# Designed miniproteins, single chains, continued (5), part 7

Each design is a single chain, and the fold is of that chain. pLDDT is the mean over its residues in the fold that is shown.

## One batch from the design tools (miniprotein)

Design m16210
Fold by ESMFold2-Fast:
Order: C-alpha cells, then sequence, then structure tokens
Structure m16210 (fold): chain A 110 residues (1-110)
C-alpha cells in the first residue's frame, strides 16, 4: 500500500466533504431552481464520497458502516428536500454534513 495513494484518496474525500458542507450551509439562501440543482449535485458528491470512503476503509481494515449510514440518511433527506424545498430540511442537511465530516475525520486518524 502506497502512502501517496492513501494521501490522494484522503485529499479527494476532504475536498468533496468541504463542498457538501458549504452547499448545505448556503441552501436556504438559494432560489428554488438553484436549490434543486444544488441538492442533485450534493447527492452525486455523496455517491463519489461513498466510493472513496469504501476504498480508504478497505485499505485500513476499518468498518465504514457508521459513515455509510450517515450518507444514506443524507440521501433520504435530499430526496425529501427536492420535493419540499423547505428551509428546515436544508438546516437538517447542515447537521448531517457536519456529522459526516466528524466521522470521516475520526476514520482518517485511525
Amino acid sequence: MSPLEEARLEASLTVLLAGIQFTARVLPNMSDEKRKQALQDMKADLDDAEVLILQLAKLRGLDPSPILKTIEEMKKLIDEALETLDDATAKRLVELADELNKLVSKMLKE
């Protein structure tokens, strides 16, 4: 296993998670059209993050299940937000994005 390969996966994941957190925080300030597009983009970024998390977990022999559960909860909220476009669902996405980042940060320190 290459330390450089792990570092690249970690860096890519960090950038994706920062983007997800930023998007969640600005959702309440977006128009309905922009919010819908941003929610779709977040869902795609969560799919990409899941792939990277699975690769890092396999390389380190760690259980990704708690992180994957958080991603699935976020995807469900995104589907609900796409139907409602309400500020309450957007605020809940911020909380889950922060939790996802904390769980990933703990995994990367192991």
Scores: mean pLDDT 83

Design m16211
Fold by ESMFold2-Fast:
Structure m16211 (fold): chain A 90 residues (1-90)
Amino acid sequence: LDELLDRAIEALRELREAVRAGDWEAALEAERRFLEYLGKALAQLTPEQRALLLEGLRAAYEAAAKEPTEEAAAVTLAEGAIAALERVKA
């Protein structure tokens, strides 16, 4: 599980940097890898870990929804999702 969470977090970091750089091809590739690792990790999470992840993702989504641009929203969402996954890993 830790390896899958680490790979999901790394993909989100790559997504964040790609969005900041305006590299949409790299961003799409990072998003695809993130979704692959997240999907595999979700199958291994306990109900408590899933609840914690959903709470963190909800907070990230609410923060992103307040951003003035799509790029800022994507960066904020990725940063919040990274924090949520780190909390689950702890």
Scores: mean pLDDT 83

Design m16212
Fold by ESMFold2-Fast:
Order: sequence, then C-alpha cells, then structure tokens
Structure m16212 (fold): chain A 71 residues (1-71)
Amino acid sequence: SMEEVQKSMLRKANELIQQALKYLDEGNLEGAIDKLTEASRIAKEVGTEEGKQLAGMADAMKKALEKELNR
C-alpha cells in the first residue's frame, strides 16, 4: 500500500541520518553530507508532513556541516 511505502521510505531516511551521525563520529564530514543529502531526497519524496519535517532536519544538518567544511 502507499502508506506502507511511505513508512518504509521514512525508515530508510532515518537510517541514512543515523549513518550520517556515525560518519560525524568518525570525523568524516563529506560522508555525513552525502548521507544527509540522500536522506533529504528520500524524505521529500514521501509526500507527508512527517517526510517534510525529516527532510527539513536533514537539510539543516547538511547546511551546518557544509558551513563547517568551508570555514
């Protein structure tokens, strides 16, 4: 069903955020940014309020890390 697909996509986006946090723990900022970029893309495709909020969080984290890389 569409609902189960959306739930699966939200789980995938959350797993990618967890992978990004693991990369941050390892000092791999570029790897973290890549995972957050993927998480944001998937979360936006969900088309729900939950997906929109998750995408916003991933985008905010990504922008903060990109700012850190450039300064």
Scores: mean pLDDT 87

Design m16213
Fold by ESMFold2-Fast:
Structure m16213 (fold): chain A 72 residues (1-72)
Amino acid sequence: ELLSDLTEEQRKEVLNEVRKVIDEYRQTKDLDAARKKAEEIRKKYNTKLSPEELMLDAEVADFLEEIKKKLE
């Protein structure tokens, strides 16, 4: 539902961008940088990122939940 307007190709692009953010976080441990990158992805695709709906990778889903809690 949150990504119903995106093609399968666009969904893969979003997943790849999120994976890059996670990889950078693993290397730097900089959560603020990861948060800003995630916000850029949300704005680029004009959609809400849901770990359950968007992510098929459990590590990606867990990382997005962590960012969401830190943003509060």
Scores: mean pLDDT 60

Design m16214
Fold by ESMFold2-Fast:
Structure m16214 (fold): chain A 67 residues (1-67)
Amino acid sequence: AAAKAAEVARLMAEVDRLSAEGTATAQELGARALAEGREYADQAVAKANALTAEGNALTAEAKALAA
């Protein structure tokens, strides 16, 4: 019980960290896209999508452990 609770807490902390990083990265790359064009816009979308997918995977793992 305690070990599972600790693992779920660790995964949720990682999800929160990735969400914060994703938001900051998307804002920075979005600003560059406006200044330097489409290449940075494409990088911003790709980076945001990758971080969102990683966060979703960790959330699913945490839910599986909690069940």
Scores: mean pLDDT 72

Design m16215
Fold by ESMFold2-Fast:
Structure m16215 (fold): chain A 93 residues (1-93)
Amino acid sequence: DPVIEKLKKLVAEGKYDEAVELLTQILRDLLRNTPLGFAFGLEYLYKQLGDEFEKLLPPAVARLSEEDKERIRARLPYILNPKVRDAIEKGLA
């Protein structure tokens, strides 16, 4: 996946602000899916990025509009991975 490889490269280069911006764009794209599709997309990203995803997710969520944050709050019950859910909840605070 060229987008995920770009995200991994930004993280490896210490370009965290750019990585956060790219992840915010990916989250906006994922929010166009069903709630289950959104949850599956997040789990896929977690499997690809591991602990770096937990680090990037709170600031990426924080950059979203209040409308998109409300859409994520409605989708929280579909997010079964506690590490992903906790990182999202931190970004929503």
Scores: mean pLDDT 87

Design m16216
Fold by ESMFold2-Fast:
Structure m16216 (fold): chain A 88 residues (1-88)
Amino acid sequence: SSEIEEVEKEYEEELKKLEIGLGSKEGLEKLKELVIKTAKKYFELGYPEKAVKLLEEMAKFFESLGLKEEAKELRELAKEIEEKAKKE
């Protein structure tokens, strides 16, 4: 759908803007917020598998940086989305 393509393009554009800032705490916080926002949009559009995959891939990224609490937050959201999708 055109809406899912728009979400994917917006994510790519915002991610590109953050690439230079990923060495900072502020840049990593903005990346986490972008990931959560994009995952929620995927779920709202009926693509829970895309939402879960994004959250799990980014949780591994944050964990690789030693950001275990941020990774945990993303995994908890992924589990919540997966459980909600099973009830629909």
Scores: mean pLDDT 83

Design m16217
Fold by ESMFold2-Fast:
Structure m16217 (fold): chain A 92 residues (1-92)
Amino acid sequence: MSAAERIAAALRETLAAEAEVALRLEAELEETADEVRLRAEIETEIDGKRVRARVELEARATPTAVHLRYRAEVEIEGEEPLRVEREATLPL
């Protein structure tokens, strides 16, 4: 089982537990020989306000390096959206 599949399985298992707050998780995995993409979306409700978080992780391997890109967006009803984006390059 690939690393991306293990991460998605762990996320689904963790959120399968019953909670007082309604939770919804969707995760999509795309994997090739040199590229892994993970997309996860979490929806919940806090104090009558809808909260939605989207996380995207993209990893690409070249002969000399691994390039990582991470993006997270959080939307809270009635508030300005928060967006975080980070990139890193790891030499091999």
Scores: mean pLDDT 63

Design m16218
Fold by ESMFold2-Fast:
Structure m16218 (fold): chain A 92 residues (1-92)
Amino acid sequence: SKEEELQALRDKYIEEGKKLLEEFRNIATQAEKDPSLKEIAEKAKEYATEIENGIKRAEQSDVEGQYRNARMVLKGAEEAKKEIDELLEKAK
């Protein structure tokens, strides 16, 4: 059924988004220990908050809205992770 397929995709995207959220929280915690990485730490915290709020909104939507919102949250998190990784590389 289409609803079961959308539910499975939603659950997959939410799970992947939660993994990225945990990675952002870890980056923020590690970066806070180094004063030279303060801006990266603050940015990682902001992205973590946005991802967490996005996941909550996706979880509160109807089945089709849940799938679509979860996919958008994951894409945004992946783009944010790429930006943070580039900033960390430049800080070396």
Scores: mean pLDDT 82

Design m16219
Fold by ESMFold2-Fast:
Structure m16219 (fold): chain A 77 residues (1-77)
Amino acid sequence: SMERERLERAREKLREDLEGLKKWVEESSLSEEDKEIALEAIERALRELEELGEEATIEKLKAIADEVQEVLREILE
């Protein structure tokens, strides 16, 4: 189904984006404290993404992405 294929692509893209973000944070000039907070948020998001299984929806993927973006906004402001 188109919905399943779209969901699978969105999930894989989010995983790739989170892994890329993790690498960026590790290599960044952020303080060690800010890196720890960001990495914990990213690792939590990756765990949540893996736990979704067949119950995954676009809304749930967006919620995971939004949680990480919220943490990063607080750190970067």
Scores: mean pLDDT 83

Design m16220
Fold by ESMFold2-Fast:
Structure m16220 (fold): chain A 87 residues (1-87)
Amino acid sequence: MSVEERLEERLARFEALLRETDDLEVALAAMDGVLTLAYILDASEELLRRLVERMKAAIAEHLSPEDAARLEAVLDASLATLLALLA
């Protein structure tokens, strides 16, 4: 299975989870799972940015504006950290 296929499967689980729960802790754990897997699999900067954009879209669709803003802030900080580590 390719890096993109494995990350797409994990992202699909994150999106499905957001449809079933408004629990920020559960959503955060799923989000961290996608980012951690991307780092371990040595995902490209382009792929990381695309994953983050899709996660932000799912967050905005399924969560309240307040909760979405909280997770988006964590996601942006995590992306910045991963990009610095991969540089």
Scores: mean pLDDT 82

Design m16221
Fold by ESMFold2-Fast:
Structure m16221 (fold): chain A 93 residues (1-93)
Amino acid sequence: SLEDELLAKLTPEQRREFVLVLSGMGIAIIQASVMKLTKTPKEEARERMEKIIAEVNKMLAELKKKLTPEQQALANAMFDESVATVNEIVEEL
């Protein structure tokens, strides 16, 4: 897969940073799902998710400084897909 190709081209340090970004995205999706299950008000859920997404995006921005344009595009696409998933969960509140 493209993800496997990206990971194979990264240094051990870059791979650790990328795994942290992916973990942050996963935690964001889990937290959005928990807020849906606990019936968190939509406005509160949006505010909380915006803060989490902003922190993950800062981590991604630092990682992208070390990546090629092709690797940056793939990392951005993966981040955008995760953000879309979070937004879909929040919209269902």
Scores: mean pLDDT 81

Design m16222
Fold by ESMFold2-Fast:
Structure m16222 (fold): chain A 64 residues (1-64)
Amino acid sequence: SREDVIRRAIELAKERQEEVDKKYKELKADPSLSEEEIKEKYQELVSQKHLELQREIERWLAEE
């Protein structure tokens, strides 16, 4: 059970990180965005994905 929770959390974290990395590359490729705007959008995306990950893990643990 605990090992399954850890494995699930690691996999979910990897998926979220890949999504963040993809979006970051898209932001850097946008010529209309300044470096400051890219940084702000990246930080907002990271914060949003972190909250989503925490909520998913919390719900998964509640099912145990």
Scores: mean pLDDT 78

Design m16223
Fold by ESMFold2-Fast:
Structure m16223 (fold): chain A 85 residues (1-85)
Amino acid sequence: AMEELEELARKREEEIEKEAIEKYGKKPEEVAQYAYENKDEELKEWVKKLTLEALLPLLEKAREAGLVSDEDLERFEASVAAFKA
């Protein structure tokens, strides 16, 4: 269970890093820091979308493994729905 979660997290981290480098020429952490330091609302929104999309599969796997409650997952899904609305 933990190994599967770790592998999924690693794959998502690689996808995020690749996308950040290809689009902005920077690592995800650097893009996030730059966005918040420079009050770049567009970059902040992109970082938020990427984070939410990456976390949903991880939370679903964590729930299957019993590491996350149904309540935590519902709260996350509500946040994603509010953001995409």
Scores: mean pLDDT 65

Design m16224
Fold by ESMFold2-Fast:
Structure m16224 (fold): chain A 81 residues (1-81)
Amino acid sequence: SAADARREAATLRGLVLGEVRRLEELLRQGKISRDEALEALERMRATLEALIAASTDPVVVAALREALAYVERRIAELRAE
């Protein structure tokens, strides 16, 4: 249902935010390289772009675009360092 799709999109947005925070913590601890963090973020970007392209519900698309913008901002920040 549309309500289920919207709940799933909100859950995915939360999971993406959590995974980005996990990668940031691992990077701060020196447990992963910047290149490894970038590879993980770029895989997340590709997945979110594919889900947006497959989605027709504007509320779902908006939630996914928020997650994508967050990932893209972090990629840009890491590349600027």
Scores: mean pLDDT 87

Design m16225
Fold by ESMFold2-Fast:
Parts: sequence; structure tokens; C-alpha cells
Structure m16225 (fold): chain A 95 residues (1-95)
Amino acid sequence: DELKKEAEEYKKKAKEAIEQGREGLAELYAMHLTNAVLKRKDDPEAQELRKEIEEEAKEIAKKIAKEKGVPEVAAEVGVRFVLLIEKGKELVEKA
């Protein structure tokens, strides 16, 4: 499974970056890991991860939009980016 190999590659790179204290690279590879998992759209684990990100992004974006007076859609873009990194870091630890 080529998509599964892609996810494993990014997981390894994220882990190495964390161990080396290279925070920016760790975040970049964590984001790529999440995206690689999400590409497996027919995988139940990928579907659950996508749902979790979608629900959390909507909830947080609604809060930010109300607080700052910006459109919810604009807030959601930024929140989704942060969640891709956070979920990727969790996936690295879940080994």
C-alpha cells in the first residue's frame, strides 16, 4: 500500500526532527503525515481523523469568528492548518 508507506516515511522523518530539536521541520513533517493518512479516504481510521479535524476546526473557528468579528470560513482555514500539525504529532506518538 503506497499511501501507507508514504505515511510511515513522514512519521519517521517527524520523529527524527523531534529527536534533533528541529521544531519547524517536526511540524512540517507532522502536517505531511496527517495529509498522507487522510489520502486513504476509504480507511475507517482516515475517516475518523477527517471527521475529528472537521468538527474541531468548525467549533474553534466559530469561537474565533465571534471574538474577532471575522468570517468563520477565514478562521477555519487557519485552525485547520494548526490541527493538521497537532494531529500529526499525536500520530507520531501513537506508534
Scores: mean pLDDT 80

Design m16226
Fold by ESMFold2-Fast:
Formats: structure tokens, sequence, C-alpha cells
Structure m16226 (fold): chain A 57 residues (1-57)
């Protein structure tokens, strides 16, 4: 499924759904895709470049 074909709202909804199911890795991917799409950035950056979490909590 191509993240590029989903709207920001759809990506956020899927992220929330997967987070509720305990699938945190999937949820994080959808949230990052939503953020990039909202900023007009290419979604391929998410797939190739690891984004470190601050790990504060």
Amino acid sequence: MELESLSVEELLALGQKYLAEGKTDEAIRYYQAASYKAMGLPLDEIKKVPVPAPEAA
C-alpha cells in the first residue's frame, strides 16, 4: 500500500488504529508519513532515513 496515495487525515487515522492495536512500529510509520505529507516532503525520505526518537519516556 502506497503511503503517497493516502491523505494526511487517513495516515493519522491508521496510525491511531495501529497504536491502539499495539502495533507501534506501524503506527510510527503512518504518523511520520502524515507529518511529511503535511509539510510537502517526499515520503521516500521516511523509508530510507531512520528518524531517531528522543527516547525521553
Scores: mean pLDDT 68

Design m16227
Fold by ESMFold2-Fast:
Structure m16227 (fold): chain A 80 residues (1-80)
Amino acid sequence: DEMVILALKIKNGTVTDKDIKQVQQHFKDSGMSDYSDKVPGMSKSKDPKVRKYVGQSVIYLSQGKIDDARKYFNQAIKIS
């Protein structure tokens, strides 16, 4: 699953700009377009806790669990 690989790269701090554009597109296509502008900064965060919440949000988004995806992305914002 491409989204799971992207989530792992976010969590591990190995995301590329190309990976981030793919994540932003998935957010736009899946009812999270309102978060898509924050994806680059949050995915590249130096804080591993921020990156873990963003990565988990991406996993929930890949599962169609939009409310859980929003919850976890909001936790990333709150602690950043």
Scores: mean pLDDT 87

Design m16228
Fold by ESMFold2-Fast:
Structure m16228 (fold): chain A 108 residues (1-108)
Amino acid sequence: MVKELKEKAVKFLRDTAKTLEELAGQIEDPEVAEMVRKAAETAKKYADLVEKSPDEGPEAALTIARAAGNVAKLLREIAEKVSGPVRETLQKLADEAEKLADEARKLA
């Protein structure tokens, strides 16, 4: 269970980073675009952290929960500064990240 959730979390965080890099190119506000690019870099770093964690045990589950939870919070903060399709994408990714964090917390 933890190993499967770890693999799912790594894939989600990497896919999220790619989506955020693509979104940053579509944002006209340079300050918001930079926030989204930094969020992409943060998601990549958390993906690496989760990938290097153990496949089993409460420490692995806590690493997934912290990584996904922190990304969710960051995406929600940026979503408050934008509107339209960009906001919807950020909110959807934040919701998926929070679901992963909640699943991981139950295994910790």
Scores: mean pLDDT 85

Design m16229
Fold by ESMFold2-Fast:
Structure m16229 (fold): chain A 87 residues (1-87)
Amino acid sequence: MIEEEIKKLLEELDKNPTADISRRLSEAFKKVTDKEKKLKLAFEIHEKGMERNLELARERGDPRVEEMEKDFEKYKESLKKKIEENL
């Protein structure tokens, strides 16, 4: 299933963020025709990207880490609301 392939690519991207995996993820995402599933997957992809950036910021000791954490929590709440409104 294309959704399973996308989940595997998201897990691989989390372990090894490479351009090839990102490209394959984008290609797989374009094959999703179900609007509801596509919306959920788009949000999951974006959420994973934000989570990865936050972890990298923590490793670096970025002074914006606290702000980024608050933004990520706000994003998750906004996501939940948008999914409920569109599904």
Scores: mean pLDDT 74

Design m16230
Fold by ESMFold2-Fast:
Structure m16230 (fold): chain A 79 residues (1-79)
Amino acid sequence: SATREKASEVLSEFLGIPYEVEEVAEPVELGTQLVIAVIELGKEKALELQKALLEALNISLGDKVPFSLASLPQALAAA
């Protein structure tokens, strides 16, 4: 999906190494994978990674309905 490809690009840029998000059938599963990736790979920089990812996916922080990282799976399922 376009969302998966874009997320893979953002994660690769942030980490400075090639990274591919797993292809999943359901948008909610994709959102869950992205939440796990931000927590596990971002660690001390999880908030910076979250911001970069949400901006790249056109889910602007402060410009659209406010949501937390925990709500990302439902947001992607609703899109």
Scores: mean pLDDT 66

Design m16231
Fold by ESMFold2-Fast:
Structure m16231 (fold): chain A 108 residues (1-108)
Amino acid sequence: MEEEEKEREEDEKDFENMVKQIEKLIKEAKELAKKLKEAGLLDTAKRVEADIKAAKDLVEQAKKLLDEAKKAPYPEYKKLIRQAVNLLTAAALLVIGAIFEAELALRK
């Protein structure tokens, strides 16, 4: 019981830290999308904005899974947390890809 509560606290802290890192990447991607628009690279800006939106949707899905996990017994909790973390990983990869595409376009 005490070990389960400690693992829940550690998992929730790790989840919150991942969300904060993804939110920082989203801010960077938004700034790059603005620079793309100012440079007249409208098609690249639209793709970057679409990836930002998809990443935000994945983060919201992950938050819903965390809320479900908090209500679940420990074995199901671990499964739901793993699914939530996988969604955050997918969101991070989308935003990193969008940043890379934007930086390449702005370099030309």
Scores: mean pLDDT 88

Design m16232
Fold by ESMFold2-Fast:
Structure m16232 (fold): chain A 81 residues (1-81)
Amino acid sequence: SAAAESAAIAEAALAMAREDLAVLDELAARGEISEEEAAAIRALIERYAEEVRRLAAEGASPEDFLELQGRTQAELAELLA
């Protein structure tokens, strides 16, 4: 069902966000990115995770999660430019 698919997408997205934050912490600890860049990327990932939880709570469609992912990827590209 779409609801089961959405739940699975949300769970996977949140797991990836946790992994991305751990990688970000490691890169910052190694001095491979600035503290300012790390903070900006962290804020984006944390906001993404919060929006994923909101969409899951609202019973959002798989398409809603794809739209959020696309928007987040665009914002990340702007931060890295």
Scores: mean pLDDT 85

Design m16233
Fold by ESMFold2-Fast:
Structure m16233 (fold): chain A 60 residues (1-60)
Amino acid sequence: TVQQQMDQLVDQFAQALSKTLGISMDEARDIAQRARDALVADKGPEQAVQMMQNAVDYLS
């Protein structure tokens, strides 16, 4: 489901941010969740999934 894809992407984005920026997983998770919430509010859940996937791909 879109929700399952989003949950996985939030975790992947948080891991990528923690590794790339050297921040804690808790801080990275907060950033990732905030980004998800903003994208869902602005673009809707399906478009937000695509944008989060692009962000994860960019950082990996």
Scores: mean pLDDT 83

Design m16234
Fold by ESMFold2-Fast:
Structure m16234 (fold): chain A 76 residues (1-76)
Amino acid sequence: MSPLDRVMAALAELFAERGPVVVLSEEELRALAARLGVSPSTLLREIRRLAAEGVVELEELVDEEGRRLLRLTAAA
């Protein structure tokens, strides 16, 4: 299974569990990457690819402590 397929499956699971909007902290992104057997940079690249294809909506945010957050919305 390609990294893209694994990332897509993991995001589908997160949306099923948490609803159509999921916010991932940098720590959660790193943990997810480790679980999927990819680097955090690979995971972020694949998420950006899915956003470019219209599969998800991606918003890159910074929290009050200055840490990176990703807001992912399931495409309608």
Scores: mean pLDDT 80

Design m16235
Fold by ESMFold2-Fast:
Parts: C-alpha cells; sequence; structure tokens
Structure m16235 (fold): chain A 75 residues (1-75)
C-alpha cells in the first residue's frame, strides 16, 4: 500500500516538475519508503520537497500535497 502511493507521488512529480528536480524528489521519496521512516520524518521530507520546489519557482499541486499526506499517514 505505501509503495503504491509512493509510485503515484513519483508519477505526479515527473509530470509537474523539471526532470532534474523530479529526479531529486523521486530519490528522496524512494529512500524514505525503503528506510521505513516515521510519520514525523515523512512530514519533514514533505517540507524539504516544498522548499526545493519553491527554490525552483514551482508550487506543489494540491493533489501532490494530498498524496504526500497519505504517504505520511501510512508510515
Amino acid sequence: MIEEIAEKVIELVRKYFDPELAEQIEKMIREAVEKKMTPVEVYELMQRIASLARKAGKTLPPELVQLLKELADLA
């Protein structure tokens, strides 16, 4: 279940962000899932992703934010 939601997040990231930024975010998400991070650590990851998007002049789509929250709830 958590892996399925992570794959959906990665698909949206690849669709909405530049390939370089998408690759960085994808790696962060995959590492979080593989390390079995706590919900707190997943929320910290979400904040870091939002910071990277902001620095690149992008905003997180609402559907991506929702999936990241679902990922945190399953961690």
Scores: mean pLDDT 76

Design m16236
Fold by ESMFold2-Fast:
Structure m16236 (fold): chain A 69 residues (1-69)
Amino acid sequence: DSRLQRLRDLLQQSDQLNSQRQRSLDNAQRYLQLANQDPSNRDGYLRNAQGLQNLADHHDQQAQQLLNQ
């Protein structure tokens, strides 16, 4: 059944987005830690952390939109 295959594909895609979200959040936390440890590069690390947090939010929105289909 092609409809079951499409549903499975959507669920798999949602799982991939959730995994990417978690990786982005983990990397954001690492950059925040680096910002505290290296004040000379703090602004760069904070920008990277914010970018990764925004990316994680984007993946969350995409996953939620897929599940609403």
Scores: mean pLDDT 84

Design m16237
Fold by ESMFold2-Fast:
Structure m16237 (fold): chain A 98 residues (1-98)
Amino acid sequence: MTSEDVVAGIEAAKEALLRAREILENKDPEAALLSPEVQAFLKGLTEKDINGMVAGIAEWAVESGLMSGAGEELAARYREDADPEAYEATLAAVRADA
């Protein structure tokens, strides 16, 4: 697995979260497949919250040796338009599970 593959995976995860939120906002029948807890979480998410989560995961991936300098650039880029609390909470959570 290359650092480029990990970057692509993180970008795809962001797109999936944005898509899931849009399904809930549009009252798409697929929203019924999500648990009530997941629906509540997605309804509360802003793009800045998602950017914070992406930045936190990317920083943890660099610390864990899963990414090279490309991960540092990705973390810095997403953190520029990120909610600081979402970033710190995500980074703390992934560090606790490692």
Scores: mean pLDDT 68

Design m16238
Fold by ESMFold2-Fast:
Structure m16238 (fold): chain A 87 residues (1-87)
Amino acid sequence: MDPSFLEAQVSLSFAIMAISLGKRFGKPEEMKPIALKALEEALKILEEDPKAPEEAIELVKEAIKALEEGDYDKALEYITRAEEILD
């Protein structure tokens, strides 16, 4: 694992936890800004790394859009896909 990808993966995992907790406790709106911030941090790390897979960057962008639209299941799918590519 590349150290730069590890930092991005930590941010993606944190976003997954935030969304999952929000869904579990019926308060996705409270966790949404926390998850969005984590995804934005992951996106910045990946976009600044020339070795980052373009597919992973696109999946994080799609996850951000899904979260903004309130589609938490779709956001989780995109984040999980991005983590699989970065591993």
Scores: mean pLDDT 81

Design m16239
Fold by ESMFold2-Fast:
Structure m16239 (fold): chain A 91 residues (1-91)
Amino acid sequence: MEEDVRTILEAARELLEEIEKLVKEMEENGPTKEKIQKFAVLVSAFNITLAAGEFLASQGAASPEQIAELERLRKRGEELIKRADELLKKS
């Protein structure tokens, strides 16, 4: 139970780091069609991964520390998505 959520948190952290790196790259060098497509794929994977973790937490399968981490990752992901959305509206 907690091990399943831990694996999900590890995957979500890796996806978030990839998203953050890609958003920064697009902010510095401009968005391309390929980068936008990669961003959409990474965001979809991240949202599915977090939703799985949040579902397990709702079933009592997460520690309080894991619930706090899920909330932190969700908030950070939302800020990165907002930054990318504003960037793409300018291009």
Scores: mean pLDDT 85

Design m16240
Fold by ESMFold2-Fast:
Order: sequence, then structure tokens, then C-alpha cells
Structure m16240 (fold): chain A 80 residues (1-80)
Amino acid sequence: SRIDEIIAALEAATTSEEFKAEVKRLTEEMLKLSDLSEVRAAMLDGILAARRAGVSEEDLGYLQKELQKALREVKARLEA
């Protein structure tokens, strides 16, 4: 899936700038999802990919914040 491609790119990112660009792409694709279980799976895969990539604690924190924001937005959309 496109999310799987973005997760692979996230894991392969070599700079903070590349990592943040892929985080933005991941959250944009998450916002299109119609199932909260799929959103939560993408969040977990994103965090695991970031940990495998060995990103800084600052960049990991950025990812976690952006993922939580996307989850809240999808939840609000699906509850509307």
C-alpha cells in the first residue's frame, strides 16, 4: 500500500528534513483512512520504523505528536 511505501521511506530517511517530509506524507495518507484500526496500525508501524532508523529523540517526539494529531482528526471525521 502507499502507507507501506511511506513507512519504508521513513525507515530509509538519512536526515531530519527527509524524515519530517515522510512524516507529513504518512499523516496525509492516514487522514484518508476510514477505519481507526488501520490508523492505529499505521501509527505503530511508523514508530517502529523511526526506532529502526535510529532517529533522534526530538524527531521521534515530532513523529509521535503528528501521529496523535492525525488520529484525533480521523476520529473526529468518522464520528461526524
Scores: mean pLDDT 87

Design m16241
Fold by ESMFold2-Fast:
Structure m16241 (fold): chain A 90 residues (1-90)
Amino acid sequence: MIPPELKNLAQAFLNGLEAAKKAGLIKSEEDVIDYLEYLRNLARKLGAPEFAEKLDELIERVKKGEITVENFLDALREVLESLGIEIKLV
């Protein structure tokens, strides 16, 4: 079970990543990996190992070139939805 606090933080983090990408602050696969690792570490700290595991899978897909700077937000949304986190478009 994913804690409600982590669901709210994940939504806020996703909104922040969308804003950062639009502002041109996310320019490379390394930037994407750094942000996903931050969220993964936060998920582990808040007791959501299932979310952390799915984030590790996303990081590996970025490293393999299966996820790009262009589409990583869509991949992250799919992970959040798979965990029952409702994503609201702002």
Scores: mean pLDDT 76

Design m16242
Fold by ESMFold2-Fast:
Structure m16242 (fold): chain A 60 residues (1-60)
Amino acid sequence: TAEEALEKLKTLDEEEAEIAATALEDAGASKELAQRAREAAIAGEVSPELAEALKEFIGS
């Protein structure tokens, strides 16, 4: 689910964050969304705005 994906994102290391960002782009996400997800994973924090954007993308 989108909720599980968001929780997983917070636990990724730098290499896993880069892989996840590439996977998002391959799935059709914008480069900006993928980059924001990568930065959030590295920081261990996902903003409410990014969480909503990711849930909308995953639910598409």
Scores: mean pLDDT 77

Design m16243
Fold by ESMFold2-Fast:
Structure m16243 (fold): chain A 94 residues (1-94)
Amino acid sequence: MREEVEKYIREVWGESEEGQIRQAVVVGIAAALIEIGKFIDEYLEKKKKGEELSEEEIKKADKEAKEAMYKAALERAKELGSEEAIEEIKKFRE
């Protein structure tokens, strides 16, 4: 999935400075989707047991997805060596 997303970005946006920013953002989104997938799996397991997810568990999952998104996007921007991508990703958290 991540490799397919990176290929799509290269084909659509290219390797420009804008393309590097977009690549970092999409890598972040992919990381958030992985965390959301884990949350869905936990929800389905609890549903099988007749249990409900608490509001606190939902808030924790939201926080973990957002932190995973930011971390992965920032790491990718750093890997690309793009100062512009690094600064743009930092703004998304603020």
Scores: mean pLDDT 75

